# Designs tried in a protein design run: designed miniproteins, single chains, continued (2). Part 69

Each design is a single chain, and the fold is of that chain. pLDDT is the mean over its residues in the fold that is shown.

## One batch from the design tools (miniprotein)

Design m6369
Fold by ESMFold2-Fast:
Structure m6369 (fold): chain A 68 residues (1-68)
Amino acid sequence: SSSRQRQQRLRLRRSRRGRRLYRTAQDSRQTTRDMDQQISQNSSDPVQQQQLLNQKNQTQQRARDIFQ
């Protein structure tokens, strides 16, 4: 229902920028998974875990912004 989503689909099909955005989104997804792993491994350090959670939130926000 969003006009924004329809415009993004059109761009991704033809644009070199669209392909770059798609790849960057894939990389962000991988980074988020890696951060989840690190958060689990740092469960004994609440400060480190908090920092990793903040970084994960920033990475997810960045991924959303890519599709603006």
Scores: mean pLDDT 66

Design m6370
Fold by ESMFold2-Fast:
Structure m6370 (fold): chain A 69 residues (1-69)
Amino acid sequence: DDGFDAAERKEAVAILKEHGFLNVDENKPLTENLRATGKFSDEDILRILSGRDRATRLARLRELAEEKA
């Protein structure tokens, strides 16, 4: 478990798809989805997951997804 609930995971997958990362599945752990893109390093994943709340984690995901798209 990556610390994301089902609703947060769904939102994270939507953000990834919006930025062109289509090889993602809301039924899988977010860490697995991020690795499946081939664009997110372990350091990038840790940066996202270390966010203290949902808003911070999703904001970091948006920033990194935009940068890597």
Scores: mean pLDDT 79

Design m6371
Fold by ESMFold2-Fast:
Structure m6371 (fold): chain A 101 residues (1-101)
Amino acid sequence: VSEEEVQAFVDAARANNATARSVAERRLIEIRGFASPEIGIEAAIEVLELEPLSPIVFLGKYAAILAEKDGERVFLVASESEEPIPEEVIRELLGKVLEAV
């Protein structure tokens, strides 16, 4: 995904009391502050025009999906909280997503 597309999503998410963060080098997009993590993931897929490669997987309050844009894999992780998602949660969700592909 391009930085401009991620910024447009972040701006839209902030207008709806939600936040998103991208780590381009890891192809990781964090979606925070959505009342439903699944809605946050669905919104990100639509706005960024991503192709889902896995079903949505869940871990407690967190949700994740593996997706693709123009041949590049992107990992999305969503949370109801605006707090940073713990690295151990991201790692466990990545394992679940890779098993679901």
Scores: mean pLDDT 71

Design m6372
Fold by ESMFold2-Fast:
Structure m6372 (fold): chain A 75 residues (1-75)
Amino acid sequence: LGEELARRVREELLRAGVPESAAEKIGEAVLLIGRGDVEGASRLLSEGLSQLSDEQQELAHALVERAMAELLRAR
């Protein structure tokens, strides 16, 4: 589940014009959230988001929140 959600988040960000390096970090953050590594996820998310425009940050937040809700419900 975490791997699939991470892939979907990365793909949606790439479609929105987010740089591959940022999309990869944000996707990896989703994967780490699924594994319970909140500190690692927070660091990668911060690094990825810092590369984004305001509109892209809003999209990234929405995608991460959706993925997090799905991961929490899968428990």
Scores: mean pLDDT 80

Design m6373
Fold by ESMFold2-Fast:
Structure m6373 (fold): chain A 64 residues (1-64)
Amino acid sequence: EIEEVAKEFDLPVETVEKVLKLKKEHPSKPLKEIAQEVGISVEKISDIETYLGVKDIKRAVEKF
Protein backbone atom coordinates (compact mmCIF):
# COMPACT_ATOMS: atom_id res chain seq x y z
CA GLU A 1 0.00 0.00 0.00
CA ILE A 2 2.66 2.58 1.02
CA GLU A 3 4.90 1.46 -1.88
CA GLU A 4 1.95 1.80 -4.30
CA VAL A 5 1.25 5.36 -3.08
CA ALA A 6 4.96 6.29 -3.36
CA LYS A 7 5.04 4.97 -6.96
CA GLU A 8 1.77 6.68 -7.96
CA PHE A 9 2.90 10.14 -6.75
CA ASP A 10 6.67 9.80 -7.51
CA LEU A 11 7.55 10.20 -3.82
CA PRO A 12 10.11 8.34 -1.66
CA VAL A 13 8.59 5.57 0.49
CA GLU A 14 10.00 7.36 3.59
CA THR A 15 8.05 10.52 2.68
CA VAL A 16 4.74 8.63 2.36
CA GLU A 17 5.41 6.78 5.66
CA LYS A 18 6.06 10.12 7.40
CA VAL A 19 2.76 11.58 6.12
CA LEU A 20 0.78 8.50 7.26
CA LYS A 21 2.54 8.44 10.66
CA LEU A 22 1.82 12.13 11.29
CA LYS A 23 -1.86 11.69 10.29
CA LYS A 24 -2.19 8.63 12.57
CA GLU A 25 -0.44 10.22 15.59
CA HIS A 26 -2.02 13.69 15.07
CA PRO A 27 -5.36 13.16 13.25
CA SER A 28 -6.49 16.76 13.97
CA LYS A 29 -3.29 18.29 12.53
CA PRO A 30 -3.97 20.59 9.51
CA LEU A 31 -2.77 19.33 6.10
CA LYS A 32 -0.81 22.59 5.64
CA GLU A 33 1.29 21.85 8.75
CA ILE A 34 1.93 18.24 7.69
CA ALA A 35 2.95 19.49 4.21
CA GLN A 36 5.40 21.94 5.81
CA GLU A 37 6.95 19.25 8.06
CA VAL A 38 7.30 16.65 5.27
CA GLY A 39 8.31 19.14 2.54
CA ILE A 40 5.60 18.40 -0.02
CA SER A 41 2.61 20.43 -1.25
CA VAL A 42 -0.82 20.43 0.44
CA GLU A 43 -2.25 19.31 -2.92
CA LYS A 44 -0.06 16.16 -2.88
CA ILE A 45 -1.17 15.26 0.66
CA SER A 46 -4.82 15.79 -0.36
CA ASP A 47 -4.28 13.52 -3.41
CA ILE A 48 -2.72 10.82 -1.19
CA GLU A 49 -5.69 10.99 1.22
CA THR A 50 -8.16 10.76 -1.69
CA TYR A 51 -6.29 7.76 -3.16
CA LEU A 52 -6.27 5.93 0.19
CA GLY A 53 -9.92 6.85 0.89
CA VAL A 54 -11.05 5.42 -2.47
CA LYS A 55 -9.12 2.18 -1.74
CA ASP A 56 -10.65 1.90 1.77
CA ILE A 57 -14.19 2.34 0.34
CA LYS A 58 -13.53 -0.34 -2.32
CA ARG A 59 -12.16 -2.74 0.32
CA ALA A 60 -15.19 -2.13 2.60
CA VAL A 61 -17.68 -2.70 -0.28
CA GLU A 62 -15.93 -5.97 -1.28
CA LYS A 63 -16.10 -7.20 2.34
CA PHE A 64 -19.90 -6.72 2.41
Scores: mean pLDDT 72

Design m6374
Fold by ESMFold2-Fast:
Structure m6374 (fold): chain A 104 residues (1-104)
Amino acid sequence: KEKEIEELKKEIHELIKKATEYLQKGDTKKAAEELRKAGELYRKMAELEKDNPLVAEAYQAASDMLFEAAKGLEEGKWTSSEVASKVTAAELRVIGAEIDAELA
């Protein structure tokens, strides 16, 4: 389980990096596609951690945040800075929940 979560985290970070590169190039559609893929992987992590509700809830929230950012980009309603802020909030939510779970 832990190994699967670490592999998924690595994939998510690569997808977010690709999304950032596409945003820098002005390709908002491809950036949104990469953010959606990252969101799908966070949902998979939430399912794997369903017996750990603190962490599972954080992964689900991160997934929802990334899907929201992707939709905002596609609809032209969000700026790159707003997307960056939402992605950062999703990452911090996950980090905080994982730290709290380790201390419990």
Scores: mean pLDDT 85

Design m6375
Fold by ESMFold2-Fast:
Structure m6375 (fold): chain A 95 residues (1-95)
Amino acid sequence: SSMDSLSDEEKLRLFEERLEKQLAEDKAYIDANTSDPLERALLKRELEAAKAFLLRRFREMLAGEQRSSDEIIAEMQALIEEVRAAFAAEVAAAA
């Protein structure tokens, strides 16, 4: 396929562009379907964190780094928990 002839830099750029588009669509969906402003803010932070994780994982994959699905899932879950904890602390500090 045409994708097989792309450089790693070009693959990363296309992957990032696709994630950026998906993130924009997901944020629009949250704005349309979530009425609580705090819930909207949290969901958007979770999406941005997930995008950053997927970009890092894709770079690692291109570099030949192999990780199990369980390790990837555990790291993503830990990241989302950290995002939620940080958001909760910010909300508590603002009260």
Scores: mean pLDDT 84

Design m6376
Fold by ESMFold2-Fast:
Structure m6376 (fold): chain A 81 residues (1-81)
Amino acid sequence: MASVEELAKFMYTQFLQVLDGKLSEEEAIARMVAWAKAQKASRAQIREAGRLFLEALRKAGFPEEEIERARRMIDEVIAAV
């Protein structure tokens, strides 16, 4: 079982790829969902990983518009698992 921290880091990495134009938002969400399912992560674990991911974005100085975008992506991942 992967840790909540590892899932949060994975989310962060996928989000950076979206911002760099290397990955679509849809592809990033699909990757996060696939990883969560492979690890048999619960919705509660995904939500906690999402919280850590959003805090990491705030700490790194991302604007609120990007943090809100990331929040919507997390909601879609939770809905898909």
Scores: mean pLDDT 86

Design m6377
Fold by ESMFold2-Fast:
Structure m6377 (fold): chain A 81 residues (1-81)
Amino acid sequence: MSDEELQKEIDEAFRRMAIAVTPEKYRDELLALLEKVSTSEAMILVMHDLEGESLAQIAERLGISQSTVSKRLKAAKAKVA
């Protein structure tokens, strides 16, 4: 119920969702990314770089804006480099 508690629950829900929606062939890459970046960043990296989805398609799947996808993708790439 605190902001930190709510963020932890959101991050955990996103991690479960990421594992469930990621194709099996990319699962190991997703799990490795989850050690370095947030769940949403790991999902976006897999969807964009491995699945070849556009920013618009990723935004639709995650229910967020394309600008948010673009920002998270750049942040994720910086963290895994």
Scores: mean pLDDT 74

Design m6378
Fold by ESMFold2-Fast:
Structure m6378 (fold): chain A 70 residues (1-70)
Amino acid sequence: EEEELDKKLEEFIASLTPEQRAAVENILKLAEKYGVKEEVKRTLVEASEQFTPRQAILKAAEVVTKAIKK
């Protein structure tokens, strides 16, 4: 549920390097601007369970990029 998603996202962000945290923060700011913040949060959590942190961040960035091009 929504509370579980937010907890998993917080744990993921806490496990990142400062550089990776900054990248995630920038992606979330852009996601909020283009109305895909919840999709980006889900993508980060789901990808963090299956892929490396770098790959999870890249997948989240793709969600934002697709929203911008639309």
Scores: mean pLDDT 80

Design m6379
Fold by ESMFold2-Fast:
Structure m6379 (fold): chain A 87 residues (1-87)
Amino acid sequence: SHMERSLENVKAALKEALENNDLEGVRTLVLLIAQEFREMGHPELAEEFLRRALELIERYEAGEISPEEAYKELTRLLDEAMERFRA
């Protein structure tokens, strides 16, 4: 589906940005994901995803988690939002 293809492309972009320590790229991708949920009529999912993802990015920037852990947690948040969207 379009959403499944977009999800895999977004996950690949997040991985690349984190591996390159491109913090602005990660933030931009997270904002774009939240905007997509809003445009699809799910502003509450967008707000929850954005809040949690930005908190995670702050922990990554602070050196509290590795790029690998940040990728794992960001993709978990995205998968949770997608499951709620599909319900």
Scores: mean pLDDT 83

Design m6380
Fold by ESMFold2-Fast:
Formats: structure tokens, sequence, C-alpha cells
Structure m6380 (fold): chain A 57 residues (1-57)
């Protein structure tokens, strides 16, 4: 289940993501990537678009 902490981390990660972070998204540990996936429906639409780009890597 998704926690408020997962949503906060996802929003914070997307807000602070640089071009280099997006290029290195494939290096995100699988457990952390799962948390971002779970948080996706609960973050603002603009953050969802950024997270989808990260998760597609």
Amino acid sequence: EVTLGDVFLAALYAKNATEEDLENASKIPKPFKKRLEKALPYVPKSVQETLKKILDK
C-alpha cells in the first residue's frame, strides 16, 4: 500500500530531478522504483509526467 511518505518522496524526487538524474533513472534501485510507481496516481499531474519519464527508463 502507498504511504504519505512515498507520495512525498516521489514529489520531492521529481521536483529536484535534473537532466542527468533523468538520464540515470535506470540506476534507481528496484525497491525505490516500486515506491515511485505506487505513488504515481497520488501526485499532481505535472509530477506524474516527470515520474513517468523516470520510470520508463
Scores: mean pLDDT 70

Design m6381
Fold by ESMFold2-Fast:
Structure m6381 (fold): chain A 67 residues (1-67)
Amino acid sequence: SPEQLGDRIVDHVVRHLPKDPKEAEEARDRVLASFGDMLRRQGFSDQEVQGLLDRMRERFDKLEKER
């Protein structure tokens, strides 16, 4: 599912984020933008894309605190 794919992307990306907080935020935002664009190209609605990206942001926030 797109939810499970988003979760797996976050789990992978968080391990490879830069140590600098600003660079980490920029890398995170690029990943979210890229995934959102992919979903829109596949015909997902703006509402569905927003919900999936919000889920990914919450997961990033949780895992980044543990890093």
Scores: mean pLDDT 83

Design m6382
Fold by ESMFold2-Fast:
Structure m6382 (fold): chain A 92 residues (1-92)
Amino acid sequence: SEKEFEERVKKLVEKLRSRADAEGRITIEDFIEVVEEEFPENAEEARSLARDLAEFFDTDGDGKLTLEQAETMVRHLVGYYMAEQELKELEK
């Protein structure tokens, strides 16, 4: 549901904000850890996808992401895994 999607995104963004530096930036490693914690059943896939997305959005190549970039990536990851979970439930 849209409400569940927005609540999951908000929860992940708040976890990332708690790890952000004084400038509102997080490391790629902090981003990956938060994503793995949210999707433990898919940890290896989630780690790989999170790293690829983070490296794609790290336009400066400094290994850091803004919270705005992180929120965009979180929305894509949550949407992907929620859709995958719904498909698996339909196959049961």
Scores: mean pLDDT 78

Design m6383
Fold by ESMFold2-Fast:
Structure m6383 (fold): chain A 88 residues (1-88)
Amino acid sequence: APAPEERVARLEELYKEFKENRPSEEEIRERLLEALERGRLELGIAAQAAAAVLEEEGGNRELLEKALRLTEAARAGKSAEELREILE
């Protein structure tokens, strides 16, 4: 696993990217699916960044809840199958 400092840096970079680019709900979903294919750690970081932006900007509540669930499920070490079910 990457060092905690590396995880925080990656999270901050992705958070800034989402805030600057203001991705649509579809673009956020695509980014989460892409992150899932890269692995649980990448999904956890992407979901956490997405949840933070959605909460701050008053975005879609269903997508926010999914991002929060994905963040916790990735942290808990859930399978790719379970992570996909949350995103669907």
Scores: mean pLDDT 78

Design m6384
Fold by ESMFold2-Fast:
Structure m6384 (fold): chain A 71 residues (1-71)
Amino acid sequence: VLKMPVTGIKSEADVTKLKEGVGTLPGVLSVDVDLANGKAYVYFDPSKLDVTTVRTAVRGLGLTAGEPVPA
């Protein structure tokens, strides 16, 4: 399981886009959002969903994808 940090979240609309756009991908386990600090974490199974797919989905929403770390 990997955890990818996401930044650039500024509104509840961004939270909704992240949960609906990334949280629905097969292999994503959860999306934890800290709106007050403008950040989130996407937890996913790298055997079902690769880092590039998650990063592309996050960037497609206009958000910043950070380096994934073991979770």
Scores: mean pLDDT 80

Design m6385
Fold by ESMFold2-Fast:
Structure m6385 (fold): chain A 75 residues (1-75)
Amino acid sequence: SLRRAELISMIEAERKVEEIEKEGGDLELAEKVREEIKRRKEELGVTEKDREEVRPELEELRKERERKAEELAKE
């Protein structure tokens, strides 16, 4: 569904922002993206239950991201 796809997209973007902040990257861009995500969540009335519904898919994406980060860290 559209709402489910938006949920996954927003949560993924939020994690990317956190990763950028942790590495000390583009904080200005990270803040802009974080604010955009906040607005979208409020518009859609997103709750923690929605996060739990897509949690298995998010965990798959998280594992994939961790593997990619480890590969990049080898450089």
Scores: mean pLDDT 74

Design m6386
Fold by ESMFold2-Fast:
Structure m6386 (fold): chain A 84 residues (1-84)
Amino acid sequence: DVAEKLKELLKLAEENPEELLERALKAAKELGIPDESLAEEITKILQEASKIEDDDEAADFLMSKLVELGEEAIKILEKLLEEL
């Protein structure tokens, strides 16, 4: 269930942002995305989303920010969710 995996990912962002950053950097590297700043940006966005108490508002925030970053950011998120 994608919704459950997203909740687990947001919990990881709140409880252990360093581990999330390591996972995002590995995902980017495995996808052939050379820009480490993109993994850092995604980690920051997930960490900010994890502080939003309302699940719908958190999802809207996350989606708007990832769409601005582009297709590579969405691929990194998908890989993070797959490896949970």
Scores: mean pLDDT 82

Design m6387
Fold by ESMFold2-Fast:
Formats: sequence, structure tokens, C-alpha cells
Structure m6387 (fold): chain A 70 residues (1-70)
Amino acid sequence: MEEKLKEVEERLKNLQKEYDDTLARLSQLASDPSASKEEIRAGRAQYDTLKAEIEKVENEFKKLKEELKK
């Protein structure tokens, strides 16, 4: 059980790093007047996907914590 919790925490950290990298890229695109609309859309889609996945993993983590409590 403890190992599984560690695995979920590591996955959350990896997803948060990808999320931060995607945010940094979107910020660069927003500051670049020559950035294409397609690049911005692709970045936003990736951001939305990562956000949904993080939420899903966070819900799984909360469920595991509730199960461990009683």
C-alpha cells in the first residue's frame, strides 16, 4: 500500500512538471507576436488534457487516503 502511494505521488510530480513545461511554452507563445494560432491551440489542448489527468490522479489519491483512514 505504501509503495502504491509513492508511485501515485511520483506520477503526480511528473504530471505537474509536464504541466509547468506546457504553461511555460504557452506563455512564450502568448508573448511571441509571430506565434501561429495552430501552435497555441495545440498547447491549450495539451494543457487541458494534463489538467484533466492531474484531477483524475488527485481523486485516486484522495480515495486511497480515505481507504487508509477507515
Scores: mean pLDDT 78

Design m6388
Fold by ESMFold2-Fast:
Structure m6388 (fold): chain A 82 residues (1-82)
Amino acid sequence: MIIPSEEQSAEAVAALSEEEKAKLEALNAESRAAVEAGDVAKAYAIAAEGLRLLAEALRKGGAPEEVVKAAEELAKRYEELA
């Protein structure tokens, strides 16, 4: 599966506002709680939302369109698994 590189992911995170970082942290906590509760479908749905937010940040950071599309495709796959 094609995913953003470590460098591109770091740039996306650095480009996030404090509010966007807080939202990603909240989504990560919710995803972890869903996994611990055995709610795999909810965990995938939350992961898809986080990936869409990351794809938006990557686009704002000037990442290649191919990388942004890879993140969006991964989000779609996670939605299908939910």
Scores: mean pLDDT 72

Design m6389
Fold by ESMFold2-Fast:
Structure m6389 (fold): chain A 95 residues (1-95)
Amino acid sequence: MEKAKEYIKKAKEAIEKLKKSTNQEEAKKNYYEAIDNSDKAFKLAIKNGDKKLAEEALKLRIEASMLYMEKTTDIKEITRAIGEVLRSIGDIMDL
């Protein structure tokens, strides 16, 4: 569905902003934008039976979380990002 692909595009744009983030506050904003859009894309892809698009959304969640762990020194934020990686791997295995 076109809406799921639009969320994928927004997640990719947020990841590019995350890569360019120069401070922790900017990184946090761009990270949660990437996670929100990739989660919305994943839910729509699953609803529509598009396993390939669902996997793409989950890979974007993993990429964003791994990048964010390099951009923050906040142990609670690092722990949340690790949780999102593990959750995304679990979701891929259930596809």
Scores: mean pLDDT 88

Design m6390
Fold by ESMFold2-Fast:
Structure m6390 (fold): chain A 95 residues (1-95)
Amino acid sequence: LSGDKITIKITSSNGETKEIVLDASETAQEAARKIILAINKLKGDKVKIEITDASGSFTIEGSKEEVINEIVRLAKEHPDLTAKEFLELLKERLS
């Protein structure tokens, strides 16, 4: 990932979407919190998360529970990461 802004587009299995924008330099914990809040506002049991920055995009798909649990786990294990570094880890683990 590159650039100072990261766009997160979340689509649930019922067709609802939420979009949030993260600062690449904010904390992994804050990025995780924002993503989880967006997921929890959507109905349906599965989500597709499209993560886009200046260098391109990637997608993560799974059940809400599995995706949230992995986000929580990675943010907890890596509290010193930036949002950018955290999302690069998510890409490696889930995409």
Scores: mean pLDDT 81

Design m6391
Fold by ESMFold2-Fast:
Structure m6391 (fold): chain A 95 residues (1-95)
Amino acid sequence: MEKAVEEVRKAAGEVYRLGSDEIVDLVNEALGYAGGIYKIDPEKAEEVLNFLVEGLRKAAEALRSGDEQRALDIARETVEKLKNMLEEAEKKKKS
């Protein structure tokens, strides 16, 4: 858990430094969904954080190589999957 949180912080920091406002907004949205899942279903937190780390790391690598379009695509995919996971967690909580 703590290791995954540290890796999220490092990768997000790189994206914030190198990325456009659009990519930064997508990362903030992904972080919001991950936090929502953690609050609703803490047992899923490690899986969600590991998924977020993978997405952020790949986006940061794309930005370091100057491939902003690939970084955008990775960020959008990460947001979409996390949003779907949050919606599933909310449905389980309600009945």
Scores: mean pLDDT 79

Design m6392
Fold by ESMFold2-Fast:
Structure m6392 (fold): chain A 86 residues (1-86)
Amino acid sequence: SMEELIKKGVELARKAGEYARLAGLKAGESERDAQLYGDTAEGVALIAVGVGKAVGDPEFGVEMAEKVLRKAKEMAEAGKSGREGA
């Protein structure tokens, strides 16, 4: 159902935020900046969920939230974006 897909998208968005926050912390960012990374990732995914609902395509919201979550997980596993400055 549309309601179940929206719920799934929201849960994925929350997880994306958690992983993005973790990625920031592992990268040595401040707690405030790590929280900003988390809030930003969750917000982007939630916007996609809202757009999907508004246009009658809730699967779009889920797909975008899954994409944000995958990227956040990759960043968390890498721990640091860490390109050495010259």
Scores: mean pLDDT 83

Design m6393
Fold by ESMFold2-Fast:
Structure m6393 (fold): chain A 66 residues (1-66)
Amino acid sequence: MKPLTKASPVVTDEDGVENSEESQKISKAAIEAAEKKMREEDSGEKANLNAALAAREAVEKVKKEL
């Protein structure tokens, strides 16, 4: 059996993951933006750089919209 001993939140929320939804939303937006940029560029170095930049921008945008 797989012991689910890792009951630790990926996002560090001291309130017991009450705001986990917001953290997940931010993470998901960043990942999705990065993946979208990687697929659009479909390149090695440029795709990686653009993906990182898109992820940062998505995180900041989501945080500002909050």
Scores: mean pLDDT 63

Design m6394
Fold by ESMFold2-Fast:
Structure m6394 (fold): chain A 88 residues (1-88)
Amino acid sequence: SLAEEVLEEIDKAIELFKDNEEIVKILEKAKKLIEENKEDELKVIAISLATQYVIAELLGIKVNKELNPSWPEELKELFYKYYEELKK
């Protein structure tokens, strides 16, 4: 399933970033959100994208939410929701 594929990538990312406590914390939070929403593919996509943006910001990579203007409205709303949730 899409959720299983994303969870595998999160586990790989946790190992890759294991010495970065803040990134690991974000990845563990993302993992819980995916596990709670694994049957909703659009939410899984939104959580995955939001996680990538938060980690990029933590790594000092400048990301702008406006770079995704082609995303469906539903995806943008879910992205915003999970982006804010991951940053708390």
Scores: mean pLDDT 83

Design m6395
Fold by ESMFold2-Fast:
Structure m6395 (fold): chain A 85 residues (1-85)
Amino acid sequence: MEAIRRAREEAAEILEEAAKHLSPEVAEEMRRYAEEMVAAETLEDAQAVVAAGFQLALERASEEDRPVIEEAARRAAELFARAAA
């Protein structure tokens, strides 16, 4: 389905943007979550991957970068809500 595929691709881009505010090591892990999300065949699998990715990002982010990652998580949630409508 086009809407679900687009939501996965845009959410992966949001994860990659958030990774720019993390250490290179954590950014590599976030890139793996983005790849798993693009490979997800269902909306539920994609949501699970994005939730795990943002949870890792929030745990590893500096206090200064946390608001940027929270904003990225909100944008991803809105994409999936739009795809489900």
Scores: mean pLDDT 76

Design m6396
Fold by ESMFold2-Fast:
Structure m6396 (fold): chain A 89 residues (1-89)
Amino acid sequence: SAAKVAELEARVRALLAEYEPAAEEARENNDLERGQELVAEALGRAFDLSDEEKQALLDAVRNKDQQAIAEFLARLQERAAEVAELLES
């Protein structure tokens, strides 16, 4: 379990390192659209989201659709719980 937790931590840390330069550039340029795209890409890689799921998230955020965002976050929480259960095994 500890080895699996360390592996997940390393993967999350590596993903954050990959996206940090682009996230900083988007922040410096006040580019909200680019920032949203980077979040969708990071979540897509972390949770193995399809292109359709990433696009649905981007559309919901851009349209400020609180219900669609909440439903998407609920699905991500369910996937995170499944990953956590596998790490305990």
Scores: mean pLDDT 68

Design m6397
Fold by ESMFold2-Fast:
Structure m6397 (fold): chain A 100 residues (1-100)
Amino acid sequence: MPSLDELAEEFIALAEELQRLIKENAPREEILKVAKRLGEVARRIAERSPLAEEVLAAMEALLKAIEENAPREVILQKLEEFTKLVLRAYSLTRRREAAA
């Protein structure tokens, strides 16, 4: 399995790609494909954190906004909220794993 750091790097790359696709008004199916992959990586980061349920809820909110063709600014806001939550989950897990 990839390391936590490798998962975080993949998550950041996918989040940046998703943001670009949303800003460029890419086809909904292309946006949804990247969003689902982002969610899979986020779940793997968060499952080792007490924030797993909050990350899942934020992921479902983002996917729902994309599926319902919400305004671009709403989707970007949901992506930002989700990204901040996943990075917090990553930081908490890193601190726990660094404890001797």
Scores: mean pLDDT 83

Design m6398
Fold by ESMFold2-Fast:
Structure m6398 (fold): chain A 96 residues (1-96)
Amino acid sequence: SADEALRAALEELRRALEEARKLGDELTVTTLEAALRLAEEALREPSTEKRRLLLGLAAGLVGIALGVRKLIGDEKGAEVLERALEALERALAALS
């Protein structure tokens, strides 16, 4: 279900956030905390359209940060962000 995919995305975002904290990557931590908040709001949102908007914003933030990490050659930061982005994209795909 869409809720199951969203809960899976929340779990993956929390894992990515823990990994980013271990790496000492403050920008990735801040980005993932913002994405996690948006995804948690999406879980509480009764409107499918608003859920799509919140998850789209979360994915956009992670995507921008991923682009920056790839540009500066931060391979570990990029891997963490790629995993979070894939989880958010799966949650979005579960919404009709």
Scores: mean pLDDT 83

Design m6399
Fold by ESMFold2-Fast:
Structure m6399 (fold): chain A 60 residues (1-60)
Amino acid sequence: SAKEQALNEAGRILREGEKNGKEKEAIEEAVKLLRSHGIEVPEAENVEELERAMVRAYLA
């Protein structure tokens, strides 16, 4: 589904951000991508917080 594809792509963005020391930019990009697909995620200050929100969205 489009939702599953968006969640998978957001996960990839976060992994690349961690590898390149650009976690803040990766979080912003992933949040924008998720919201553009109608996936509501809260304000996240770190990768772990956003990943927890993504898991909840996947299970909902």
Scores: mean pLDDT 83

Design m6400
Fold by ESMFold2-Fast:
Structure m6400 (fold): chain A 80 residues (1-80)
Amino acid sequence: SEIYERIKEIGEKLREIAKKAGLDEAAEGLDDLLSRIDEIEPSEAIERLKIAADKLKEFVPEFKEEIEELLEKLKEIEKE
């Protein structure tokens, strides 16, 4: 449960970045993923969030540093 809570926190922060950037479809996609995240394997959830973060970083380079920090946190969870 603790690992899913950490993954959800990172996903929620990525969703906030998408909302702030006006990327409504990306934010909706993240909301959908987060609503179902406990139904998928932690490694699969991390992989999907990493893909979403990489795409978001390309579309909103002004949030690159914040997104890279979140990606690093996902990598830390993945190593556990």
Scores: mean pLDDT 83

Design m6401
Fold by ESMFold2-Fast:
Structure m6401 (fold): chain A 68 residues (1-68)
Amino acid sequence: PSLAELVPDAAALTRIAGVGPELAQRLVEHYGSPVAALVAILTEPDKVPGVGPEVRRAVMEGLARLSE
């Protein structure tokens, strides 16, 4: 499955990234889509306010589990 299929909406982003709904909504608004926000968390976590190494790790762990 593609990232777009795994993260179709902000609720899926909240579930995968472990971020709160407020932060998920802000990320979708800033990056234009849940997939773009997820990619930013994975590639540029230091540039995403409210996203630390724990959130990035949770996202990577969730994606790795889905790719098994």
Scores: mean pLDDT 70

Design m6402
Fold by ESMFold2-Fast:
Structure m6402 (fold): chain A 58 residues (1-58)
Amino acid sequence: MDAEEAVAAARGGGRAAAGRILELARQGKTDEARQGVENALAAGLISEEQARAILAGI
């Protein structure tokens, strides 16, 4: 499997999760957005570094 394909597939799932979390934050649902980060991290959809970056953005 091409490394770029693997990265694209992983980023697809992570981007969908991040987008949903940021949308919750934009709606003023900050607690739900933070819970979403914890759930995505636990599910392996995002890395710990990505989780910190998303939390810093909300």
Scores: mean pLDDT 70

Design m6403
Fold by ESMFold2-Fast:
Structure m6403 (fold): chain A 110 residues (1-110)
Amino acid sequence: SELLDFAARQLERLAERLEELAARAEAAGHPEIAARLYALAERLRAAAERLRAGELSLDEGLDVIREAADELEELAKTLPKDDPLRLELEEEAGVARLVYAVLKVLKKKE
């Protein structure tokens, strides 16, 4: 399915973004946040692989993206409002929400 391949690529792109953010979090002295971001990226990559293998539905893939956005928002709340990492976590949550919305619309057209 062209839509499943697109969805898997979006999950992989979200994982790459979170891996880059995890490296920055570690460099900024937040190894606990970095560890959670790496775990979340691994979860997104596993979901992409399972979508490609037909072991995950698109709805289940959407749930993984939504859960990722929720976890990023929770992580952001653990930081002071003036921490630049908080804004980056909120930005990545927003990107995940946008990807979710786009995939949900594309699913409805099939």
Scores: mean pLDDT 90

